# Designed miniproteins, single chains, continued (4): the designs that were tried, part 46

Each design is a single chain, and the fold is of that chain. pLDDT is the mean over its residues in the fold that is shown.

## One batch from the design tools (miniprotein)

Design m13582
Fold by ESMFold2-Fast:
Structure m13582 (fold): chain A 96 residues (1-96)
Amino acid sequence: MTALPSAEELREKLEALLEEDVAALRAAGAPEELEEWLRVIAEGMLRAIESGKTEEFSEAVRLLAAGDPRGAERLRELGLEETAEALLALLAANAA
């Protein structure tokens, strides 16, 4: 990375990508839980951008997606406890 976009520019891009991904998931007949999962991740990412912890957030989400509960602990360390709980609940609903 030679230059980082501003937090506002990242927010606008993330919102545009979220709307596009949600529309694609609906067109593909994906379950509503997957749409909710993307929204929770987007909200957490916006908070991580504001605190300058985007790398730590991305790592935590990767761990959770791989089934590693340490991802939730990392999100809590970032002050994103609500995001951690929401993602864990969505993963449990889809993994059962």
Scores: mean pLDDT 71

Design m13583
Fold by ESMFold2-Fast:
Structure m13583 (fold): chain A 77 residues (1-77)
Amino acid sequence: SKAEVEELGKKATPEVIEALAKALDDPDVEVRLAAVKALGKVVNTAPAAVRLALLRAQEDPDPRVREAAKEALSKLS
């Protein structure tokens, strides 16, 4: 519904997107993986900045992070 899309959009604020994008540069692979999964939850309702962050995550040195980013992007309609 539009209400669900609007709620996800509220969570994808500039501050939240910036914090998640910063977490993609974290030395801990588990932190980067969590950031990708969080971005993936809003990918279908998110502004272009979320898509750009996921595209960057596809080039991560860890294959789990790359796979999670690819999966999140594949859910774009």
Scores: mean pLDDT 70

Design m13584
Fold by ESMFold2-Fast:
Structure m13584 (fold): chain A 81 residues (1-81)
Amino acid sequence: KEIEELREEVERHLELAGRALKAGDYKEAAEHLRKARDAAVRLLDLLKSTSDPEQQAQLDAQREQLEQHTDALIAELEAKA
């Protein structure tokens, strides 16, 4: 239930960020991207808590990539705002 809610939250905020980006509202796009990132990080942490060590390593790599890419995108959007 919580995992499904977090996935829906990520999808909603990514859609809102995309719409804001198309409208040229870089500040609003950055805010929605932050919310999507926060929900995605919570989702990955939840999955990691029930995973075996090999899966945990893969989830850690995914978390690092997500944070790196999202932080870079947010910084670029904020610079344009």
Scores: mean pLDDT 81

Design m13585
Fold by ESMFold2-Fast:
Structure m13585 (fold): chain A 90 residues (1-90)
Amino acid sequence: SMRERMREAVAKLEPLTIESEDYTLKVSPTENGLEVEVYDKNGNLLGRLVAELDENGRLVITEDTLPDDEVKSLALMVLAIYAVEAVNSV
């Protein structure tokens, strides 16, 4: 199924650490999707986004604990780019 192909593709993605001027973002596969954790430059966890595969193999946000719209926008963009990498491998 498309969900199974997407799950396999997502599981093959390498964890990635992305450094920006103000934040460190850690992107990694989970059992059923992707996760982005956002840290400040002092190493404090600000929050996370979790996206999980639905029945059609689409990634949907299931958890969002990020504190402000700027950080959320950055994390969403990174999650989307990482998700596109998975889709392009199917």
Scores: mean pLDDT 79

Design m13586
Fold by ESMFold2-Fast:
Structure m13586 (fold): chain A 70 residues (1-70)
Amino acid sequence: MELTAEQLEKAGVAAALQLPDEKHAALGKAVQATLAKGSPVSLAEAREAFSAHLSPEDTEIALRELERVA
């Protein structure tokens, strides 16, 4: 499964709506790190980048939103 930059940004916005404000900076860093890998990016690459910046629980929330837009 491959994600475009637009799909990744859309999933990031959806994940932000499910997370408190203090988590938004970390989520933004995770999205930017994934986008830095190029586009399209695989779901596995997105998981690795998100796991580097988010807790396991927050990573699970973000990955669910990525699966919805892919």
Scores: mean pLDDT 78

Design m13587
Fold by ESMFold2-Fast:
Structure m13587 (fold): chain A 73 residues (1-73)
Amino acid sequence: DVADKTTEFAEKYPEAAIKLLELVLEYSDLSPKEKEAIKKKIEELRKKIESELPEELKEELDANLKALKDTLS
């Protein structure tokens, strides 16, 4: 299950997991529902990152994740 493995990976390597999800959106033949699920997972990872990172990195990564979501929309 890609979702389960992505969740485990995301807990250890959240930035890399977001990039992986972005690649899946770009290169996979996905239904609109599947694309929505992946976008929601990226948002969940963003919230996870914000709770785990030092304050100086939180703003930079928050801006990057926001730009990523906007690009994927």
Scores: mean pLDDT 67

Design m13588
Fold by ESMFold2-Fast:
Structure m13588 (fold): chain A 84 residues (1-84)
Amino acid sequence: MPLSVEEAREVVERMDPESQARVEELLRRYGERGFEATLEETLAEYRAIAEAAGVPEADIERGLEAVRAALERLRPLFDAVANS
């Protein structure tokens, strides 16, 4: 189930400063380039790191699906920030 905008904000507020900075970077990318471009960039970064670490392709594909699902769950927050 996707989070409500209020629930997503509460999750971010409870994060440590490093995690908050990462979410702010993703929100900035989304505001400049939209959801699809932000998703593609995040998936490409994940693949590059996993390939450099020698992770098997099947495990990379599972990780990519998990990252995609996580970003889609946060999409209502991205949309709310882009319209504020």
Scores: mean pLDDT 72

Design m13589
Fold by ESMFold2-Fast:
Structure m13589 (fold): chain A 75 residues (1-75)
Amino acid sequence: MAATVARYADEIERALREEGPEAGLKKMQAFADALPASLRQDALNLGKNIYELAKEDTELGVGAVRLARDALLAA
């Protein structure tokens, strides 16, 4: 799980920086689809919030991905 979370966070961060907020959102949606149904809605809501931040400032979106990754890895 931890390795999967870190890998997806890295992919989302790269997509946000290199391809833009829409590409990052698609990666976040793909990650949510890979999660158990009980976690999927929370992951989708988090992804939507990160997308809105990334639309304003890419670094804010990336920062939010990193915070979410660190919180999940610490749990």
Scores: mean pLDDT 79

Design m13590
Fold by ESMFold2-Fast:
Structure m13590 (fold): chain A 93 residues (1-93)
Amino acid sequence: MEAEREELLKKNVLKTAELIYFAMELRKEKGSKPLTEEELEQLRKMLEYAKTISEEAAKYMEKAIELAPEAGSELDEEGKKEAEEKLAEALKE
């Protein structure tokens, strides 16, 4: 009931944080430039939210923010596909 809802929320928040982290890693590989101030602010908001739901998700968001000075390059079509494939694999657990 309520426990099932909390478990689903934690799972979804964790998977979202993992996807963001994987995307930041791929963006860093494409070229080392800083994130925009707007995108960095959004990541900080996501971190604060993640801290209230899942400690593990918060750790992934902290790692994503650490990549912010180098992860400002936009993913091309291939990079977006790689990020989606990594998320799909993580969901197959």
Scores: mean pLDDT 72

Design m13591
Fold by ESMFold2-Fast:
Structure m13591 (fold): chain A 72 residues (1-72)
Amino acid sequence: GREEAIELLEKAKELAEKEGLKGIAKGIQTSIEMLRRGEDPTVTLRAIAKEAEELGLKEIAELVRKAVEEAK
């Protein structure tokens, strides 16, 4: 559910911040705030997952994809 999606995104954000990926971390934070407001971040999260995958950031991409499934 929403709470599980937020937990996964917070973990993905921490990893992005450790790697210096400010853009990805900001996008994840925006998605967390959207979920807390009851808004659908699916478009934003799918874009983040694609960018992370293209950069070889498999763990971040997997966490974001799981968050999309949990947020449904």
Scores: mean pLDDT 86

Design m13592
Fold by ESMFold2-Fast:
Structure m13592 (fold): chain A 69 residues (1-69)
Amino acid sequence: SLETTQQVIAQMLGVSVQTITDLGNGKPVTLPREVLENLVKLVGDPSDPRTPEWLRKVAASARELLAKY
């Protein structure tokens, strides 16, 4: 399920599920650069048609935050 996948990703990155949800909703989040880079790597190629829409949004938000560093 979506919630289970969010929990797994949050655990792998050492962040809260709320942080992943906020990223997916484009809400402002403060995260270390390394965590954002690891998130982008975990999602891989967002042009892959198998990548869920919510995960594309999470990756897009992480890339936007990385661009501000």
Scores: mean pLDDT 74

Design m13593
Fold by ESMFold2-Fast:
Structure m13593 (fold): chain A 99 residues (1-99)
Amino acid sequence: DDVEKLRRRALELADEALKAGDRLRALGDDEGAEVLYRTAEVGRLAAESESKEVVVWGIAALLAALEGAYASLRDPQRGRALYEGALGLTEETLRLLKE
């Protein structure tokens, strides 16, 4: 049930990331939007994984991307740095999914 709760949380965060991406695109932050969309896709794939570790990595990537989105609304430079970190977590999550 804890794994099921983590999977539900990952799906909720992925949906939130898609909505944040749409908002960023509407504001002209195409780079941020692409990060959120990519992380949402990988986060959804992670939520379907049989590995609790992969689901947790997916959640971490989603939270990092959302932090980047919220930060970019106040400080675009800080947002960009956080997007780089989020992409790194997203790439590692995707690597683990392919293993």
Scores: mean pLDDT 87

Design m13594
Fold by ESMFold2-Fast:
Structure m13594 (fold): chain A 84 residues (1-84)
Amino acid sequence: SEELLERARELAREAKEHALKYVEAAPSLSTPESELSPEAQAELEKVRAAQAELERLIATMPPEVAAEAQRIAQEAIAEVAKEV
């Protein structure tokens, strides 16, 4: 299960990095998606892709491993929130 947790950490980090770039590129976090620059839209799409892949991965895990992976995801979210 270490390989699954390592992959979860990689996906969470990827989502975090793109989320931080999105925050930097967006005029404000309340800006409608349709008003975002192409660069901000690209970063938001990468966040969504990484989050979707992480959710799919967690769904395939045993419950105990899934709980740890979910904790990793929540920590990444908290780190992004701190930078906002």
Scores: mean pLDDT 79

Design m13595
Fold by ESMFold2-Fast:
Structure m13595 (fold): chain A 82 residues (1-82)
Amino acid sequence: MSFEEAAKEVAERVQELIESGLPLSEQLDAFFDLLAEFVAAYPDAKELQEALGKVIDQHAAGELTPEEMLEKIREILEEFAK
């Protein structure tokens, strides 16, 4: 799978989690697992990792809700999917 195809697939899975109606804790667990697998598959994708890290850090700092973090990361992944 190309990097762009993988980014597109992960973005679609994040969107499915947002729409799933699952408890937020389960959405976050699945979300972080998806990101960990994606980053492990593409360790040289530095610009993507920096963009994702910034959003995660903003959430950790209390600047973003979990829902806002999920939406922003989906948007970043869609931009890298080209």
Scores: mean pLDDT 81

Design m13596
Fold by ESMFold2-Fast:
Structure m13596 (fold): chain A 103 residues (1-103)
Amino acid sequence: APTAEEVINEFKAQLEQILQNIEKLIEEMKKEGKDQKYIEKLEELKKKLEENYEDAKEVLKTLYELELLKLEVYKEKWSKEEYEELVQKLEKDLAEALAILEK
C-alpha cells in the first residue's frame, strides 16, 4: 500500500497539472470573449485549489465546481439531453470519490 506521503505527493503532482490546465482555459476563454464573470470564477477556483491542496475533500468539491463551470460556459455546444447526462456523470463521479475518501 502507498504511504500517506506518497499519496499526498502524487495528489500534488496531479494538482500542478490541473492548475496549468485552468490557466490554459482562462487564456482560451479570454481569447473567445467569454463573460468576465466566468473568468473571475475560474481564477477563484484555481486559488481555492492552491490554498486547499492538502484538503482532499475540498479539492474534489472545487474540481466538481470547475467541471460544472466548464459545462455551463459552453452549454450551447450540447443538447439539453447531453448537458443533463454530463452533469449527472459529474455528480456520480464526485459522490463515488467522496465515498472512497470517507473509508
Scores: mean pLDDT 76

Design m13597
Fold by ESMFold2-Fast:
Structure m13597 (fold): chain A 84 residues (1-84)
Amino acid sequence: SRREQLEKMLAEYEKKKVYDWSYMWVREELGRDAPELDPDTIAALRAQADAFRQHLDDFMAKVLADITANSNARARALIAAAEA
């Protein structure tokens, strides 16, 4: 079920000690209260989630750029081979 999948995801995040935006989202989806942490710690975790999300966006942009560059290089090689 969806609940079982979310609980498995939560367990994996806790096992890996990853407190990103998806960890916080999974907690909310399961109806879990905010963790019993002081407000400064919660703010720091949210800042980490935002930072991780930014790094993920940057990484995905780089991957897309690399795929595009490799596809263009391959297309050029195929055109050159067809002309030879």
Scores: mean pLDDT 71

Design m13598
Fold by ESMFold2-Fast:
Structure m13598 (fold): chain A 81 residues (1-81)
Amino acid sequence: SALHEKLRELKARLEAATTAEEVIAVAEEIVRLLQENGLDKEAAAVRKILEGLKAAQAAGDTLAVRGHRGMLLGLIDELLA
């Protein structure tokens, strides 16, 4: 499906992301994509991760950014299953 194709594209971008800004940008696109497809509960889960990413970025916590990136990758894999 178009949704699965876009999620695979976003997963590849997330795997290549090296900065908090890049991870946040991908997370924001995932939220929009899920909302556009009526997946409101899944979008809410990604928004929670996005708020954690923004907090980690503000704190300069690179380990927390990596942890939130990992959670986001796991959520994408569940959506692709």
Scores: mean pLDDT 89

Design m13599
Fold by ESMFold2-Fast:
Structure m13599 (fold): chain A 62 residues (1-62)
Amino acid sequence: MPTPEEEIEARVNERIKELGLTVTFSRDPVTGALFPETPEGQALWDEVEKEYIEERRKERLA
C-alpha cells in the first residue's frame, strides 16, 4: 500500500495530466521529498493534499 505522501504525489501527477499543465516539481536530494518549484505547482499540491486529507477523514467516519 502506498504511503499518504505517495498517494498525494500520484494524485498531483494525475491532475497535471488532466489539466495539461506545465508545472515543475523537484526532488530534495537529501530527503527524497517532491516539492513544487512554482506558485502554480504549490497551489495544485495544496489543493490535492486538502482533498486527500478530507477523503481520509470521511473514510474514518464511514
Scores: mean pLDDT 70

Design m13600
Fold by ESMFold2-Fast:
Structure m13600 (fold): chain A 56 residues (1-56)
Amino acid sequence: EEALERAIKAVELKKKGIITPTDEQIDRLAEELGVSRETVKAYLDAGDIEALKAAM
């Protein structure tokens, strides 16, 4: 529903190492947040939810 909630869920899943976000999921997050794919990938790699919030 909310772009931020989806981003938080993706970060948590990646951090646990249980599920790695696909390129398609990253593209959807980038579209919903209005940022580039590279920005979303950087946030997921860093695990930095605060940076994601700042991008919104």
Scores: mean pLDDT 63

Design m13601
Fold by ESMFold2-Fast:
Structure m13601 (fold): chain A 69 residues (1-69)
Amino acid sequence: MEAMLQSIKEGLTLLIQDYVSRGEDVEEIVKRALRAIETYLRSRGVPDEEVEKIIEQLEEYAKKVIEEL
């Protein structure tokens, strides 16, 4: 789980940086990415309670990345 979370966070950072550099709606793409991640985790059999915790952590992480840019 921790290794997967780290990989997802790295992907989110790259996605946010790409969208900011292009002048695109970064908040909108983050929302879409989180929904896709939620669907992916559930499709892989991750329990709903774990998915909720992961999404909350990723939301907080994404906010910090956006604030830093």
Scores: mean pLDDT 81

Design m13602
Fold by ESMFold2-Fast:
Structure m13602 (fold): chain A 62 residues (1-62)
Amino acid sequence: MIEYQADSEEEKRAVELVKEGIEAYKKHGEDGFLYAATRIAAEVPEVAEKGIELLKKNYEEL
């Protein structure tokens, strides 16, 4: 379960990209993870580090 307090539009977008990344990983494995991390860095650079760490944490729980 993704537990993240999203206070801004950028943070909300990062959470949505993390959710999409977990689904991509389930379908495409490592390629899905890399794609999601790239999208987070490109679309929400101000919160990219936090978004990618959230993606990694959820990835490790799979």
Scores: mean pLDDT 71

Design m13603
Fold by ESMFold2-Fast:
Structure m13603 (fold): chain A 76 residues (1-76)
Amino acid sequence: MREELENAYEKAMELLEKLSKYEPEEVVKQRREEVERLYNEAMEAIDAKDGKAALEALTRLGELIEEMKRRLEELE
């Protein structure tokens, strides 16, 4: 799970960098804050050995990644 979370975080950061070329700074900042929030929630859950909470946070991060991918495709 930690490796999956790190991979998801890295992918989200790559998408944010690409989106920063097309979207206003305020929008990119809001997306980054949501990524950071979900990453921290998942990390805290992993440290607490709460597999359900960790999986829920990772799932939400995955949803955000898919939203960012769709948005990037619309802008390219």
Scores: mean pLDDT 83

Design m13604
Fold by ESMFold2-Fast:
Structure m13604 (fold): chain A 96 residues (1-96)
Amino acid sequence: MKKTIRVPREKAREALEQAAKETGADPSLVDLAERLIEQSGADEVEITVYEDGSIVVEFRNAETGETLGVLVASRVDPENPERLAVGAIVTAGLPQ
């Protein structure tokens, strides 16, 4: 079964580190997610861990409930099974 947790920004790193530990993801996933949180201005993060070890992170605005960005990490490298391939989509406008 998939596991979904929603945490405020202050708890985002702890939750991401736990998800990475449970799935065997590279710690760089946590650093990338924190950078995207800072750049998007998100104050809430929703983390979903799937049975296959894939992770989806939604960067959200807690006041409006809007999704500002999504980070997806999935296991696609058979030579490095401890590392997840990472794709990111940021929907919030970044300053020019």
Scores: mean pLDDT 69

Design m13605
Fold by ESMFold2-Fast:
Structure m13605 (fold): chain A 81 residues (1-81)
Amino acid sequence: KERESRIKAYEVEIKYYESKNDYFKAALAYINLGRIYLEEGDYEKAIEAFQKAIDYAKKSNNPNLVKRAEQLLEEARKKLE
């Protein structure tokens, strides 16, 4: 279905950016993947995706992206309450 197709597309995109050491775009792709999982109610996978986004945002030396990913991580964690 459409959601599975979007997840697969981001997984392929992430692998491409990882292979190019494009950590900024890898972080953005993980944020988008995490948002899809958050919308689907898969909070554990959303948390994993946002944690990866934080790691890559730090590697890209982008503090604004780190902050954005950390805010999304906390949103996902609150959903498990």
Scores: mean pLDDT 86

Design m13606
Fold by ESMFold2-Fast:
Structure m13606 (fold): chain A 65 residues (1-65)
Amino acid sequence: PAEFYVLEIREILDKAGYERKEELVELAQQVADRGDLLTLSEALSLILKGDYDGAIELLRQRLAQ
């Protein structure tokens, strides 16, 4: 479910000490509110690879559509 992706993303970013974590989590929550699990899955994949800035850009692009 969408909420699980947001919780996992927050946990990873908290451990990583990523400065823009609140921005990324807020964008992920907006995508989750739309029920867009595919975008959340893609964002989580980028985050697991350490590409946090790429995850922000992906989430922004999908929300701007």
Scores: mean pLDDT 87

Design m13607
Fold by ESMFold2-Fast:
Structure m13607 (fold): chain A 70 residues (1-70)
Amino acid sequence: SLEDEGGERLLEAWVRHTGEFGRKVDEIIAKLKAGEITKEEAMKLFSEVGEETGRRLDEEVARIRAELAA
């Protein structure tokens, strides 16, 4: 059903975005450990990555919901 399809698509979106977030966080931590960035820069990047991930997930969820309503 469209409801089952919608639920699956929302879960897939969540898994993709959380996976991408985790990878980006690992990259920031790796750079911090390597001395390539400061603690202050790392904290700023964490905030930016979190905000971007939330925004992109919200946008994809809104698109999926709109498609299911059409």
Scores: mean pLDDT 84

Design m13608
Fold by ESMFold2-Fast:
Structure m13608 (fold): chain A 94 residues (1-94)
Amino acid sequence: SMEELKEQLKELLEEVLEIFKEVETNPARQARAEEIAKRALEALEKDDIETLERETQLLMLEAMAAASRAGNEEAYQRVVELGREMRRLIEELR
């Protein structure tokens, strides 16, 4: 259902943010990622798929960059996997 897709996407977005917080030590970048995640979640609630896709892509890039800076290959691969699943779910919402 649409409601189940939205809940799954919310859970994936929250997991990406948690991984980001584990690998990112810079408080300004943490605050930026939290604002991006907040905008993605607000877009999801408003059925603003274009904003959701944009903000989700931005969060993924921030998380991948943070994992790479930390030298955490496991976190990087997990973020890549989560990104693929989020893209699939966003396409199903269109």
Scores: mean pLDDT 88

Design m13609
Fold by ESMFold2-Fast:
Structure m13609 (fold): chain A 89 residues (1-89)
Amino acid sequence: SPIQVTVVGLLLSSVYFLVKNKAPQEVVEEELERLLEAIEELLPDQEDVLKKIRELIEKIKKSTDQKEQLELIDEIRKLVLEAIKEQES
């Protein structure tokens, strides 16, 4: 759904903004949970991709390094974009 793609994009941007501006970890974690739920709704049948995204989210939650968190968010973005492309092909 174009709406679900837009929602995931907005949540990715939100998480990135929160991390970049050093928001409290609990706020980042709440937004990451919303992001994961939105991605699971967008990609319900892509369990291999969902497993990788869940692992990346857990790494972000455990990281105290802003640079690492931002790099992991970019990795999630790349996986989501590739998965959407595969669904539309």
Scores: mean pLDDT 86

Design m13610
Fold by ESMFold2-Fast:
Structure m13610 (fold): chain A 74 residues (1-74)
Amino acid sequence: MKEEIEKFKERIKEEFKSKGYEVEDEAIDTLIEDILEILREEGKDTNLSAEEMLKILEERLKQAREVLEQLLAE
């Protein structure tokens, strides 16, 4: 999962960059950790395949990204 998570972080950063935003690494890390915590709390198997976990993270991060983008926009 570490490699997949790192690739996902880069993807999120690149998307924000393409829109003219620069997001701090710590903010992305916190967002990913929060999503993983939510999955654990919901009783989801944290041993999901890397692809399945990434898909869930992408779906949740799309929602959170919209909120984060609004908060970071001046």
Scores: mean pLDDT 63

Design m13611
Fold by ESMFold2-Fast:
Structure m13611 (fold): chain A 99 residues (1-99)
Amino acid sequence: LEEKVERIVEAYREWRKATGTEGLPGAKEYPEEFLRELVRFLLENPDKIFTVDELYEQLKKRFPEVTKEDVEDAILDLKRFLRANPELREYLPYLRVEK
């Protein structure tokens, strides 16, 4: 599990850097542990459809400064990342996160 989490998180950071988002003025930077926890939670529950609210409630327990908007943005970015990197979809099936 942790090996898959690290691989996805590192690939995602590399993708953000390559697309220039990480280097843009004002670009939002997620804490590494927040992103790692989100990916781990999704990998542990591959057949479950999460709502943004459910993910927010779980993540805010460890990251109280994280907003629901942060979770929404992270999920949208992960969906774009997986569409651009289809080889990683074998580890993380298409994200089915409800509104």
Scores: mean pLDDT 67

Design m13612
Fold by ESMFold2-Fast:
Structure m13612 (fold): chain A 68 residues (1-68)
Amino acid sequence: SAAREEIERGVMEAFSGVPLSRAQLRAIKASLSDEQRQKLLISWANKLLDRAFARRKAAQAAAEAALA
């Protein structure tokens, strides 16, 4: 699906730390087995989710502190 492909692209770019060309993205995907791709996706999705949660929690705590 398009959503899955976008998530995979975002994860691969986040993993490399740089914007990836189409050729570089294809090379990375080709070097990984399906199982390795799924594990990497799950691992980085969880890491991104934890980071997003931490940011939201920190922002909420800061807002509550400012209102107190």
Scores: mean pLDDT 67

Design m13613
Fold by ESMFold2-Fast:
Structure m13613 (fold): chain A 81 residues (1-81)
Amino acid sequence: MAEENEERARQLVANARNLVRQAKEALEKGDYKTAIKLAQAAKDLAEQALNVPYASEEIKEEAKRIKEEAEEIIEQAKKKQ
C-alpha cells in the first residue's frame, strides 16, 4: 500500500514538473495565457501529490516546491498581460 501511494505521488510530481517546464517555455515565448493554464494544471497535480496518504517527506517537499514554482509563473504571466 505505501509503495503504491509513493508511486502515485511520484507520477503526479513528474507530470507537474513537465507542466512547469512547458509553462516556463510558454512564458519565455510571451504566451502568457498558455503559461497560466499550464502552471495552474501543475499546481493542481502538486496539490494532488500532497494529498496522497503516506507519501514520503521527500516527494512532499518536491510537490511543495513545484507548487511554489507554478504560483510564481502564474504571477509573472499575470503581470505581463
Scores: mean pLDDT 84

Design m13614
Fold by ESMFold2-Fast:
Structure m13614 (fold): chain A 110 residues (1-110)
Amino acid sequence: SLEIIKKYVPEEELELAVEYFEKVLEAIKKGDYEKAKEIVREFIEKVTSGEAAIAFALALGMLAMKTQDKGVLEVAELAIELAREKFPDMDEILEGVADLVLGVAKLLSE
């Protein structure tokens, strides 16, 4: 739940993650996957918490699973790739997110 996450992640970083997730979701709803990717890059550049970056990437991976949309999957894969590059200490957790969430999304997507 959000209450559990707030105990481990600074509230400002969670607010940033939610704000950027909503912006990505708006771009996806318009079919603008290039804009969604730009918003992901802006978020990763600004985020200072690896845990917030993981939460953001996981949320996009879950969205890819739910939508079964290749464009959403590519946006989620970009988020994980950039998060792994910025937060190498979180790489094992982000690899787990990629293997479990994106692996399932790839099996369901066209």
Scores: mean pLDDT 79

Design m13615
Fold by ESMFold2-Fast:
Structure m13615 (fold): chain A 77 residues (1-77)
Amino acid sequence: SEAEKLLEEIERRHEEFLEKAKSMSVEEVEEATERELEWFKEKFKRLVEAGASPVQLARVTALMSEVHVTARMMKGR
């Protein structure tokens, strides 16, 4: 389904972000986090429009939470 393909794209992009974040400065993490969250908002809207299941939507929400946690950890919070 379209929702399944979108979810796979989102998960792949997220793994790439987590790997890159390991070597980022605090300033780079803040800028990258803002860009990732805006990208997630747009993709979440597309998933809803594609008829994504509650489980698929919950997965994307969990990934967004992981972006916030990663940013917080990198900033020493």
Scores: mean pLDDT 82

Design m13616
Fold by ESMFold2-Fast:
Structure m13616 (fold): chain A 99 residues (1-99)
Amino acid sequence: SMAVSEQVFEEMLRWIDAMAAALLAQSQYDDVAKAREAGLAVLKEVLGLPADTTLEDIRALADALSRAADEHLTEAQRAELEAHAAALEAAIEAERAAR
């Protein structure tokens, strides 16, 4: 789904930003943009992606993964997964409200 694609891309961006923050804290970079480029380079190395992979390519990869999940999961399996996620979220909210 489009929402799953957005979620995967958002998670990758959060990882890049976390790496950029670590590099800035180590005083290796003083520019957020350069630290983010370095974070993207580390992500590409960890995932075994080509060095010329762009952020747009990573978005396209997230979209492809979301489509593959949509093709391989049955409607029943998807509905069960969504129901499980909703039940877990409700349980977390109930636990927070109790404390």
Scores: mean pLDDT 65

